# Ledger of designs, part 23: designed miniproteins, single chains, continued (4)

Each design is a single chain, and the fold is of that chain. pLDDT is the mean over its residues in the fold that is shown.

## One batch from the design tools (miniprotein)

Design m12773
Fold by ESMFold2-Fast:
Structure m12773 (fold): chain A 63 residues (1-63)
Amino acid sequence: SKADEAGRGIRRAAERGAGSSGAAASAWDHGVPLTREGGRKVAEAARAGADPRELGRLAEELS
């Protein structure tokens, strides 16, 4: 699903040290239109160790 692909993209961006803008861009690239605030929350979850499925779910919830 788009959420699963977004979650994997967000996880990959976080592993490269990307912040909220990187998280938002990864979600948008996979069809999940995250707000600026949503991007911040998702980036925080990624830094806390959330897995790709959880990151995708959260991104979809906050889009």
Scores: mean pLDDT 77

Design m12774
Fold by ESMFold2-Fast:
Structure m12774 (fold): chain A 119 residues (1-119)
Amino acid sequence: MDAYELGRRLGRLLMDPAQAEEALALAREASRRGLDLREVARGLAEGLAEAAGVPAVVAVVSAEGRGAVALFEMDEEGRAVLVDEREFETLEEAEAWVREQAARYGAGGGVRALVLLLD
């Protein structure tokens, strides 16, 4: 499974509390394989947006604190579309960006926001 497909599956699993153990196993696999954080973040945000039917903003952060972030929105046909992606050198910068983007959608469940730490 490539980094993007692993991220996308992880995003879908994270919407179901009954699948938390499988989600944890995939997050551990991404860490152990040293998968590309940008591709994992892109897949994770897309999978989360598709599963939730709302915009998703995510950060994936390595053990060294380097982070990749992605924002997906839903189009009128119900497709997840990439709006923005970035890389940061610190967890704090990645978390700040996720909070800023999530705030644009308001407090009514209109966005899913997630910071995933890979140890």
Scores: mean pLDDT 82

Design m12775
Fold by ESMFold2-Fast:
Structure m12775 (fold): chain A 80 residues (1-80)
Amino acid sequence: AEAAELEKAKEERAKVEEIIAGLSEAEKAELIAAAREAVGEAEPFDANQQRGLLYSYALARLQGLSRDEFLALIREAVAE
């Protein structure tokens, strides 16, 4: 049922928020800097781009990917 999918989405969101809360400010800053370098952007990421990056990283961590593997995927996606 659609309600069961909504409950799964809530559980996934809770896990994502837990992963993000577990990151130090230094880890967040380093991840944002590394991702910006990977995309080749001269401009800094705005608040929405930073939030989206952290969410995507948390989803990658839930899938068992490391930080380095996540950054490699960003570099590969930009190169394509």
Scores: mean pLDDT 74

Design m12776
Fold by ESMFold2-Fast:
Structure m12776 (fold): chain A 65 residues (1-65)
Amino acid sequence: LEEKIKEIAKELGTDSTDLEVIEATAKERLEAARATGDPVVIKLADHEEPIIEELLAELKELLAK
């Protein structure tokens, strides 16, 4: 379980196993992309958001145990 949490955290861009840090990192990444004002970057962020949300949901389920 702990190794799976670390794996998901790394995929989202952090070495932390703290859910708040992992969520903050994922959110900051999406906000930074949208803040660029680049339509291509924003569209990519919009496409990645559902995938990131799915990974965060899986992480929350793992941490609830």
Scores: mean pLDDT 76

Design m12777
Fold by ESMFold2-Fast:
Structure m12777 (fold): chain A 85 residues (1-85)
Amino acid sequence: SIDSQAQALALAILAATPSQNKELGDQLLAQDEQVIEKTILYLLSIGNLPSYIEQVLNDLIDASSASEDKKQAAKQLIADVIAAA
């Protein structure tokens, strides 16, 4: 399910070392927007600060193989989801 995929990704992100940022960033950006949104909401629900989540996810995005346009769009989505929560 989308919720199970989002939870697994969120837990992987929290357990990650910096050397894993590229792989996790690529994995994050390969997900449907609903999975990305649910991942952010799950991270917020378990007590992580909004600013911390935004920083961690932006670090993953910057480490990813995606184009600059794709990275910018993803950062905007993350900021919008956090602001709406």
Scores: mean pLDDT 87

Design m12778
Fold by ESMFold2-Fast:
Structure m12778 (fold): chain A 80 residues (1-80)
Amino acid sequence: AEVKKNYLTQSLVELGVSPDLAQALAEKVLEEDDLAFNRVNVALTLLTSSDLSVDEILARAELPSELQEILRPVFEQLRE
């Protein structure tokens, strides 16, 4: 749904991800399923509300390996 895509895109942009990259990442997450969307939102919450490492965040959010591979470099860049 466009609402979920817009929400995730906005959340990523607010964290410092470029609008084009944020939109592409949101689209990729929504191609998986609703569970992946919920898990990515848990990861974003942990990224903004904790000092956990990126690897710890991705593990705690229980993201599929494919999404972990895509999001890890983005999260590491934001965690600088």
Scores: mean pLDDT 79

Design m12779
Fold by ESMFold2-Fast:
Structure m12779 (fold): chain A 55 residues (1-55)
Amino acid sequence: MKAVLKLDLETGIVTVLSGEVTVKMKDGSEKTLKPGDKFDAKDVEDLLSGEVEIV
């Protein structure tokens, strides 16, 4: 699936603008994020979703 994400370069916070993204956290947990959800990029180990666009 294609997700559109906004990265704030000062805070490292990523906001999901559209679609869904599944992320693997550094603690080994997985989270599926939907539009409006936010996460800290530094806490993410990997992106598990297929297609991601960062704006």
Scores: mean pLDDT 77

Design m12780
Fold by ESMFold2-Fast:
Structure m12780 (fold): chain A 83 residues (1-83)
Amino acid sequence: MSPLEIALQAIRLSQKASELKRNGGDEDEIRKLARESAEYYSKLTGTKVTDQMVQDIINGNSKMASSLTAVAIRVIGDEIDKE
């Protein structure tokens, strides 16, 4: 996976977890998707996966969503600058 693909997967999984929670989905599935998103975010940032990070993803926390988007923008910028 490229860094861009990892960033897109982190965002996609976070959105799926938030949507599933909003629709009253299975809590185990929501937690699994959110943890997987946090693991991809961790790979891009070097930040340790925490229970709070997973919970913020589940809750669709605006600051966490902004952080995920900022990471994706940074990865795109790094890929452009590499040329």
Scores: mean pLDDT 79

Design m12781
Fold by ESMFold2-Fast:
Structure m12781 (fold): chain A 55 residues (1-55)
Amino acid sequence: SMQRQQQMQQAVDQNLQVQKDTYHLSDDELADLRKRLDTVVARVDDNRATAKAIG
């Protein structure tokens, strides 16, 4: 559902903010990390959906 996806994005954004404060990441580093994380999460979710459809 859209609600779950929105909650996940909020949780990710909050976690990235904590990491930025803890490790003193730059805005560019934070943006790059977010893009990479979004890509990985999308791939994992797609692979899980495919595996469930096969099983």
Scores: mean pLDDT 71

Design m12782
Fold by ESMFold2-Fast:
Structure m12782 (fold): chain A 75 residues (1-75)
Amino acid sequence: MEEERRALEEAERRGVAAARDSSSLTDEQLERIADGIASHYGLSEEQRREVLERLRRARERGEPLTSAVSRIVEE
C-alpha cells in the first residue's frame, strides 16, 4: 500500500507539472498514470481502461488530469 501510494504521489507530481500543459503528455505517460491509479484504487482491468480513456480525453481537451480521475473514483 505505501509503495503503491508513493508511486501514485510521484505520478501525481509528474501529472501536476504536466497538468498545466496536459497536451504534452505521451501515451506511455498516460498509461503509467492509469496503472498507478488502478493499483491504488484496486480497479478492475475494465475500470483501468476507462481511466486511461478519460486521461486521453483530458489531454485532448487540455483539461487537468485530476478532474478526470475524480470523476472515475466517485463511481
Scores: mean pLDDT 66

Design m12783
Fold by ESMFold2-Fast:
Structure m12783 (fold): chain A 71 residues (1-71)
Amino acid sequence: FEEARELLEREGAGQGAFDLLDEVEELGTPQAAIAARLGVPLELIRQLEAGNRSPELEELRRRAEEWALAA
């Protein structure tokens, strides 16, 4: 979030871009936190959220659930 805001300032972006960035910061997706915590790409977490099913994603889902219960 901070890096994105600095990038927008450096590029001379308009107010609309900053407003969008503020909304994204306020929404704060758990997906990014889970991906960072488990050390996996964000794309895998998004695939889980989309309801994709595979042995790899099911195992990842179990680990994410264990982490969430521990928090």
Scores: mean pLDDT 59

Design m12784
Fold by ESMFold2-Fast:
Structure m12784 (fold): chain A 61 residues (1-61)
Amino acid sequence: MSPEEELYAEVKEMLASTKELTQEALNEIGKRAVEMGEERGLSDEQIKRIMHEALTEREAE
């Protein structure tokens, strides 16, 4: 998978495995997503877009 697809899958999995989306949980997921994205060489804009897409899918469920 591309680095963007890998980050998207990781973020989506973290959201899906989180039993309650508290502000603290969302902050921790966001921080982890930034770390993983930077390690993969993704820009801030790419990381934000991936997080937004994953969160939007979670909210639709």
Scores: mean pLDDT 78

Design m12785
Fold by ESMFold2-Fast:
Structure m12785 (fold): chain A 95 residues (1-95)
Amino acid sequence: DSILQRLKEAGASPELIKLAEETLKLRDEVLNLVKNKAPSEEIKKALNELEKSYKEFRDAALKEIDETQNQDLIDAVSQLDDFVLDTRNIAGSYL
């Protein structure tokens, strides 16, 4: 995932990187379940876990952006936001 590399290069904290890694992992789990035509209940469960992880990531990211005023960090976070939103739309269209 190019997003993790962008976050690291932007100087994101180790904690923010960890939250991003977990969010991207959960995103990949949702996409894999959709691709494999998993039961709707499994996809919904995975989406709920993604939503929880994404909220924690976003809260931490916004705090770090406010502290650093780092444009590269803003851009990397925005790209992760887009990936999560696209994943929600793909899963929602399948369900």
Scores: mean pLDDT 87

Design m12786
Fold by ESMFold2-Fast:
Structure m12786 (fold): chain A 62 residues (1-62)
Amino acid sequence: SLLDELRALNARLGAGLSDARLEELARDSQGDLKGAKQELVFAALVLRGVPVEEAIAIAKEV
């Protein structure tokens, strides 16, 4: 259910990541739910135009 957790977070944040991208994140995380959530938040921030260094700092606090 890691993928379902990422889908719920993507919807809650309005992040706009595709289902294919969420599936990639779930697969690449290998069960690391916290790491997968941090990666999702990072991707969402970058898509919103947040600078990479700032996006990394914010995502680490998830």
Scores: mean pLDDT 82

Design m12787
Fold by ESMFold2-Fast:
Structure m12787 (fold): chain A 62 residues (1-62)
Amino acid sequence: GGAAADAAAGGRAASAGDAEAARKYGTLMFQEGGGPEAEAVFEEGGRRGDELLAAKGASIGS
């Protein structure tokens, strides 16, 4: 299956702290008939992105 490649793309977006990109990617995969794994990537990407953005906010100060 393609789930590993799809998860890798979603994980990369989340690691970059790009919650919007992760959400858009998940939505596109779901619309193409991705199913529950695509929805999990979409939601996890959003949460990981939010956490990374919060961490970057603290780190970017100096």
Scores: mean pLDDT 59

Design m12788
Fold by ESMFold2-Fast:
Structure m12788 (fold): chain A 81 residues (1-81)
Amino acid sequence: KKIEELEKKKKELERQGAIDFTALALRYVGELWELELQGKPEEEIERVKADYEAETARLDQQLNEQLSKIDKEIEKVKKEE
């Protein structure tokens, strides 16, 4: 049961991560489209891109750290039989 709970938690984190990444990507596309529609200079577009890349990297790091912790716990429990 412990392994089942950890696997469920891992799947939930992966699912939530996919939702968060999708939401961030949609926001980014929307912001770029709005800037293009308003004829904003390339400097504004580059700023939005840099912000998106930084936020994506932050989400990726957090998700990978959480998944790594769960994976290590699963492996530890598996070795216990």
Scores: mean pLDDT 81

Design m12789
Fold by ESMFold2-Fast:
Structure m12789 (fold): chain A 96 residues (1-96)
Amino acid sequence: MEAEERVEKYLQEVYKLSKEEIEFAKRAYELNPNNPIAELYAKLVEYAKEGKLESKEADELAKKLKEILDIENKLRANPKAPVEEVKEAEEKIKKI
């Protein structure tokens, strides 16, 4: 199993991320390596390559990724959110 496939399975089975959340993170990783979702996903792929997805460090990265995806999902569910609420969400993501 390729490292990326191991990350997808880990996020789905351990963290219960939806298929849509995993595909969003994977696409961010492929298209924009400078965003925090892409950076966290890239680090998880590196841990998977080293056989360390069960490490405490990988667990912390996966939790951060889930927190960011939960914020993004909230913003997508409210397309009329004020610009100030969107900025607060972006700042929260940067702190994760």
Scores: mean pLDDT 74

Design m12790
Fold by ESMFold2-Fast:
Structure m12790 (fold): chain A 63 residues (1-63)
Amino acid sequence: SFLAASGWTPEQAERILELLRRRGIEAEVLEDGTVAIRGEDATPENLEALREAAREAGVPVAE
């Protein structure tokens, strides 16, 4: 599973990774700026944490 948002900078993506890491969630930034969580780890809780991290990093997140 993954979250993609237009207007992401590499710095915003790295910020999201840092925030997720602090919450104990593993994620990767792809070359296109997409933040990806492994399918096996894509629980509702982890996806919600990803959205929260994106908002904290200043990335607009869809509903």
Scores: mean pLDDT 66

Design m12791
Fold by ESMFold2-Fast:
Structure m12791 (fold): chain A 90 residues (1-90)
Amino acid sequence: SLKTLLEAAEASLQEAQTALKNGDLSEAEIRLGEAGFHLSLALYFKNSTDPHLDSALQAIEEAVSAIKSGDTSLALSHIDAALGAVRSLL
């Protein structure tokens, strides 16, 4: 169901947040990828348009970019934004 995909994305985002706080950048990037996958599937159920899903996906892309640039504080801020967007749909 749509709810199951959103709950899976929320869990993966929380795992990414934990990994970043523990300094595990590679694990964080993997978990962000899992979250993005589930949100992309959720977007399909929304006829490929939803402002909160679009916002969450953009925040995930920005978090991955921040990780690759070594800015863990910025990455955490983007993960918080993605979590907020996903939770607004639950």
Scores: mean pLDDT 88

Design m12792
Fold by ESMFold2-Fast:
Structure m12792 (fold): chain A 102 residues (1-102)
Amino acid sequence: SELEEAKKLLEELRKKIEEIKKAKTMEELDKLFEEAEELVRKAAKLLEPSPEERLEIEILLGLARISLGIGKLINDVKFAAEQIAKLLEEILKILEKILKEK
């Protein structure tokens, strides 16, 4: 079912967030964020968020991308990883709430 597929994607996103927290290089963090963004977009397609929820998710993804850019500029992987993980955790909460209401 689409709900079971969405649940699996959210579990994969949770694991990806934990991997992001442990990232040791900017190259690793960049790859992990790209994979996490793909999981968010796939889950959102299945869960069909409202326009307001979609906007919030896009803003949070944009802020995560800005945090990655800042981390690259200052060469601080830990700063970037922490900020990206926090923003992705907020996206995960939105998606989990939508899943629970179905």
Scores: mean pLDDT 90

Design m12793
Fold by ESMFold2-Fast:
Structure m12793 (fold): chain A 87 residues (1-87)
Amino acid sequence: SEEVLALQKKLDELKSKLRDYLLTNHPEEVEAFLKEKGKKRVSELTTNDLIELARRLAEKGDTEVGKLADEIVKLQKEIEDYVREHL
């Protein structure tokens, strides 16, 4: 359980880092994406929404945002695998 809590904390930190990166480097794309999803704030975006936006920006040439998305996806899988093995 301690290990799961540490992984979850790391996931939350990576998600915050991705949100901050998006707001700093892609503010116009964030605004357009929020409008597309019918949302008003980045805090309303789900993890899947953040990954979707990050993937779109990576396809447009932002390698750093793609790396952050990959780290989040990998960590989500690690949490799922850990929970499956220790239930």
Scores: mean pLDDT 85

Design m12794
Fold by ESMFold2-Fast:
Structure m12794 (fold): chain A 69 residues (1-69)
Amino acid sequence: MEVLEKAAEFLTKHLGRPVTPLEAARILLRLVDEGLEDSPLMKEIRKAVGVTLEELVAAAREYLEKHGP
């Protein structure tokens, strides 16, 4: 939970609109699916959350599985 809460906080500031943890999970997985895991945005999210890319992606997938769609 903390991982996606931090990601949502970062994305809220970055995009200038409220981002829920569920939306953050969707954004993260979309970036991975589009081959953007090494994009500047993804690097900033990882630094803001303080986790590895693998941990960030795993947290996003787990959140979507439990809280769906």
Scores: mean pLDDT 80

Design m12795
Fold by ESMFold2-Fast:
Structure m12795 (fold): chain A 75 residues (1-75)
Amino acid sequence: SDEHWVETLEQLLKEIDEVKELVKKTSDEELKEQIKEALEATLEQLKQVPQTEKTTPLIEEARKKLEELLELIEE
């Protein structure tokens, strides 16, 4: 069953949106660096998620959002 992975990925997508709002509001460069490291670690963990018909679109959405957030931090 891929339901566990679907729920995990949906939760991850919510967390990414929350972190994006935090990044937009903060001027703390140390916090941004810590967030960057956490996002890079999450991208590596995402590679370990089983790709199924239900998880693949969520994995791709999460990857895209994580990469966009990393680019935002580098600005």
Scores: mean pLDDT 85

Design m12796
Fold by ESMFold2-Fast:
Structure m12796 (fold): chain A 75 residues (1-75)
Amino acid sequence: DREAIIAAVAATLVARARALGSDQVLLDREALAKELGVSVATVSRAIRELERRGLVAVSSSGVLTLLDPEALEAL
């Protein structure tokens, strides 16, 4: 289920941000794919969907910013 993958990606990003004490994490698509048991392409699509929804922003340097951590957790 596409929504379940999006929710799982969001939950993993929230958990990493909390562990770091920051709303910013270094995006590692391969590590996310391994943790979730999906392809890197699937993770990339989920992240693009979260960006489209205005829930995250990804910089050219690979830093992902959580724009709405509570909404991400609620997915």
Scores: mean pLDDT 86

Design m12797
Fold by ESMFold2-Fast:
Structure m12797 (fold): chain A 91 residues (1-91)
Amino acid sequence: SEEEKKLSREVVLLEAEATSQYLLVLLKERYGSEEETKKAAEEALKKYEEIKKRLEELLKKSKDPKLKEEIEVSLREIEERIEYLKELLEK
């Protein structure tokens, strides 16, 4: 449906944003200072919490089983990365 296509597009954009934020943290961890890594992790954590909430909303709105399965996989990955980001901040 038109509605499901709109939801699917938003999921792809949220996944791209999450990946971009994570890669920035990895770059700062490998090539930056501890201060730069902490700042990137704080910004990424805030963004991941926002993305998680939006994906949970999209999961409730979707009627497509395939899209729901994709969102559930993305939510698990995001939860794992949130824990990683929290660990970076608690060094």
Scores: mean pLDDT 88

Design m12798
Fold by ESMFold2-Fast:
Structure m12798 (fold): chain A 87 residues (1-87)
Amino acid sequence: MPSISELARIGLESIDLAKTVLGQASVASFSLDALSRALQNQGRYDLARELRELSDELDKAVKNNDVEAAKEGVERARELLRRLAEE
């Protein structure tokens, strides 16, 4: 199975492929949801919950066309993914 650090690197690369802020937020939401499930399976419940909450915030920003919230969420997602990629 892919490691948490491998999934985090894939998430970062996938965000960089998106050309719009809303596209980046959509990709980040999807990546954080997948990582949240992987972290839950490893017993890392507090971090899994944090990623799931950010994933939900990003999904709402995309659905509401909230570019400002999407930018803030993408930056928070990049920070979390960078930390996980360093494992």
Scores: mean pLDDT 86

Design m12799
Fold by ESMFold2-Fast:
Structure m12799 (fold): chain A 90 residues (1-90)
Amino acid sequence: MKEILEKLLEIAIESVKKYPNDAQKVSQIVALRFDELLTENIDKISLEEKLEIGRVAVEMMNEIERGVKAGLSAEEIQEKVREVAEKLMG
């Protein structure tokens, strides 16, 4: 679980850095990579863990959208996404 969330966080941060003005594209990349990570680990994670990972992913995407709408820099958005993911991961 934690390893999947750490990979998802890295993908989200890299996506924000690459597309700082395109929240929709960042969200699409995160969603696609999330599906891939779940598929690769389908036999290794419980239903409860899948729901938890889903919650973290949704909150990360919401933070990206919020940051873009607020006119935050890519670096500021990255920090907010990291804070949210780390808080939710424990």
Scores: mean pLDDT 76

Design m12800
Fold by ESMFold2-Fast:
Structure m12800 (fold): chain A 92 residues (1-92)
Amino acid sequence: DVQDAEILLILAKDHLEEPEEKRTKIAVTILEALKPFLDSKDERTRKLVIETLKLIVENVPTEEVKKKLEELLKETKDEEIKKVIEELLKKL
């Protein structure tokens, strides 16, 4: 679980310099892959999810990313993750 979440963060970091269209597609794919980790009880996994969400919103603030975040907000049960997604949506 932790290793998979770490890989998603690394992928997000590595693809920040791609052209905008490709960055958006990769960001949406990473956000989709985060779904199994949204309700993780492991503090380390939760911090990696939050870091990945923040990184994507900071670097890929597109309509497609906004729509995927709205989807994740509806699917998560974790109050801390909900609060993070709500704050990130306010920046978009």
Scores: mean pLDDT 82

Design m12801
Fold by ESMFold2-Fast:
Structure m12801 (fold): chain A 86 residues (1-86)
Amino acid sequence: RREAIRETSELLLEISKKTEEMIEKIKLAKKAEEMEKDPSLREEAEKYDKEKIEEGKRLLRRIEERFRRLLEEERRREEERRLEEE
């Protein structure tokens, strides 16, 4: 089914974009943590949006779930291929 291949490709692109967005949010969170260690930068650190950190965690969970499903489907496909080759 050609549609399955196209759907998989679009899913991979979506995962890629989501991953980049999450990486940026995670980097912001780490930078805020480092700034919090310096009293001079404490006020700058407080400007960081904790909601973005939480959103980054939720996005990680969603990407991880979708990626897990993709890996499971790929394993199933590989098994079918092996059976057909025999």
Scores: mean pLDDT 66

Design m12802
Fold by ESMFold2-Fast:
Structure m12802 (fold): chain A 75 residues (1-75)
Amino acid sequence: MPEEEAERAIKFLEEAVKAYEEGNLKKYSEYVSKAVGYTIRLIGLQIDGVPGAEEELARVNEAMKKANKKVEELS
């Protein structure tokens, strides 16, 4: 369901930021890959017109912007 895909994407984005703060670039890459996978599934649900998918995708996009900003501040 859109909520589950969004929660998983957001969780993996948060884990990616933590891995980056720890200097673990391998885990950072793995978590980013997982977050992207769940985001692609959510985009598929939006294309199929599943209710709530557009709102949940917007939530994931906001989490992604916050994660990118934190990584930029650590770089």
Scores: mean pLDDT 85

Design m12803
Fold by ESMFold2-Fast:
Structure m12803 (fold): chain A 84 residues (1-84)
Amino acid sequence: MKVTEELKKKALEALRLLGASEALIERVEKDLNNYKGELDEEVVKEARELVLNDKINEAFRRLEEAKDSETRVSIAVGIAEATE
């Protein structure tokens, strides 16, 4: 999956809507700009399904606990897709 500028904006907007800290939003934005590898499609799907099932707080916790750029970007993309 290709991370587009539109998808990046949607992910950051979704995080603001969910009440993510400014520091977390900045960290996610940095990873979205710098990460060029393959997304973890299972993580994307799981994050999307959590948001679609109104388990936003669980998706948020997974994003907060993510330590690798791949995992964090994958979660952010899943959240963005669920808000379309």
Scores: mean pLDDT 78

Design m12804
Fold by ESMFold2-Fast:
Structure m12804 (fold): chain A 87 residues (1-87)
Amino acid sequence: AVTKEQVVAVDEAIKLLSQDPDNAANREKAVEIVAKAFNVATLTNKQRGALVDFFVQVVNSPAFKKGLFDKEPYRKAAAEAVEAILQ
């Protein structure tokens, strides 16, 4: 189960990446935000890649463009997807 703090961190990461999805610095900061919230001291390269791919997929999705990720069910689902990547 994801915590409220983890949901907020994933939302912040998605919003940061949405400013410029191709920006390497924004991608790295988004990964750092969620790693800290999920208490992951060191990410594998596979986990880093999967997180970036997930965030890019979200910000390019029709659901994100419609503002659905501002709603609790979508915010929680995004945090649960990040939790699954980090396991």
Scores: mean pLDDT 85

Design m12805
Fold by ESMFold2-Fast:
Structure m12805 (fold): chain A 96 residues (1-96)
Amino acid sequence: MEEEKKRREEAEERKERVAKRYAEAVAKKFNLSPEEVEEVYEKALKKLEELEKKYGFNFPLMVELAIEGEEATRAGDLATAQAYAERILALLEEEK
């Protein structure tokens, strides 16, 4: 079956999504120019590729869930934040 192809496509899309969210969050916090946002995005994408190689395939997914959890915590939605934290822990358990 196409499991390897799906796994690769999902990983690439996730890295792009995480890098974009990180760049948007940094831009909002530090009031960056569009040019600086693009640079942050490219650096974040490269770093995610490096960290995926070092910490395993699910690392970008764990980062995405951590960003979602932090946003939920900042919004005061602790139940949603807890759900994301529990999913990260489950992924770490699966990687063992």
Scores: mean pLDDT 74

Design m12806
Fold by ESMFold2-Fast:
Structure m12806 (fold): chain A 90 residues (1-90)
Amino acid sequence: MATVEAKVSEKSAEVKVVSGEEAYVGVTGDDGSVDSAILKKGEKATLPISGKEVRIEVSSADGSGASKVLKVGESAVLKTEKKPTDVGYL
């Protein structure tokens, strides 16, 4: 599992892997802009993206994932989850 910090600005999304070995980070703007990066722990990328809202998607090597839609000026911490936990006994 991985933890990624994301911040959206008018022309870019900044993403950083805070924990986990490696994460794939994809970003998609509401205007159709797309970019992606593969980042190791402690690495950061500034991904050129446009639009008023940006979808951040994170995947870890263990198959866990997380996604969130952020508006320009918002930031979030995305923690990857291996499966939905709303199913009975695991």
Scores: mean pLDDT 77

Design m12807
Fold by ESMFold2-Fast:
Structure m12807 (fold): chain A 81 residues (1-81)
Amino acid sequence: VTSLLATTVVDGVERTVNVAVTEEDAENKTYKVELFGEIDGVPVYGTGTLKKVDEKTYEFIADQLMHAGKESTVTLTLTLQ
């Protein structure tokens, strides 16, 4: 399991999140991940797929993303730290 720190935008707010890689799909060049962290003391939790865009940038495609008890179905850009 690879753990990464990344910056992303959730509900319009940029924050640092933890990303845990659970599976690698080498054929599709994607990763299955869990995303977790806090925005102003409110937990962010999600699962989804990371697709590499460049050396430090990934697209996070949410299977499920929760912030402040609300579910979001958005694609997020993750910048690795």
Scores: mean pLDDT 70

Design m12808
Fold by ESMFold2-Fast:
Structure m12808 (fold): chain A 61 residues (1-61)
Amino acid sequence: SVAEAEERGRELMREAYEAHNGDVAAALEATVDKIRADPSLTPEEKAAAIRAASRVAEELL
């Protein structure tokens, strides 16, 4: 679902932020790449997950 995709985007962004030692730009790039590469997500779910990840990135700046 779109709601599940949004939560996944938020979670992936939080994980990537920790993995990239607080580098928001690197974390967002890695998160977007993972979402785009995910064959289990529809195009609509991918867009929702990317928007959610971007909002988390904005909160971390």
Scores: mean pLDDT 87

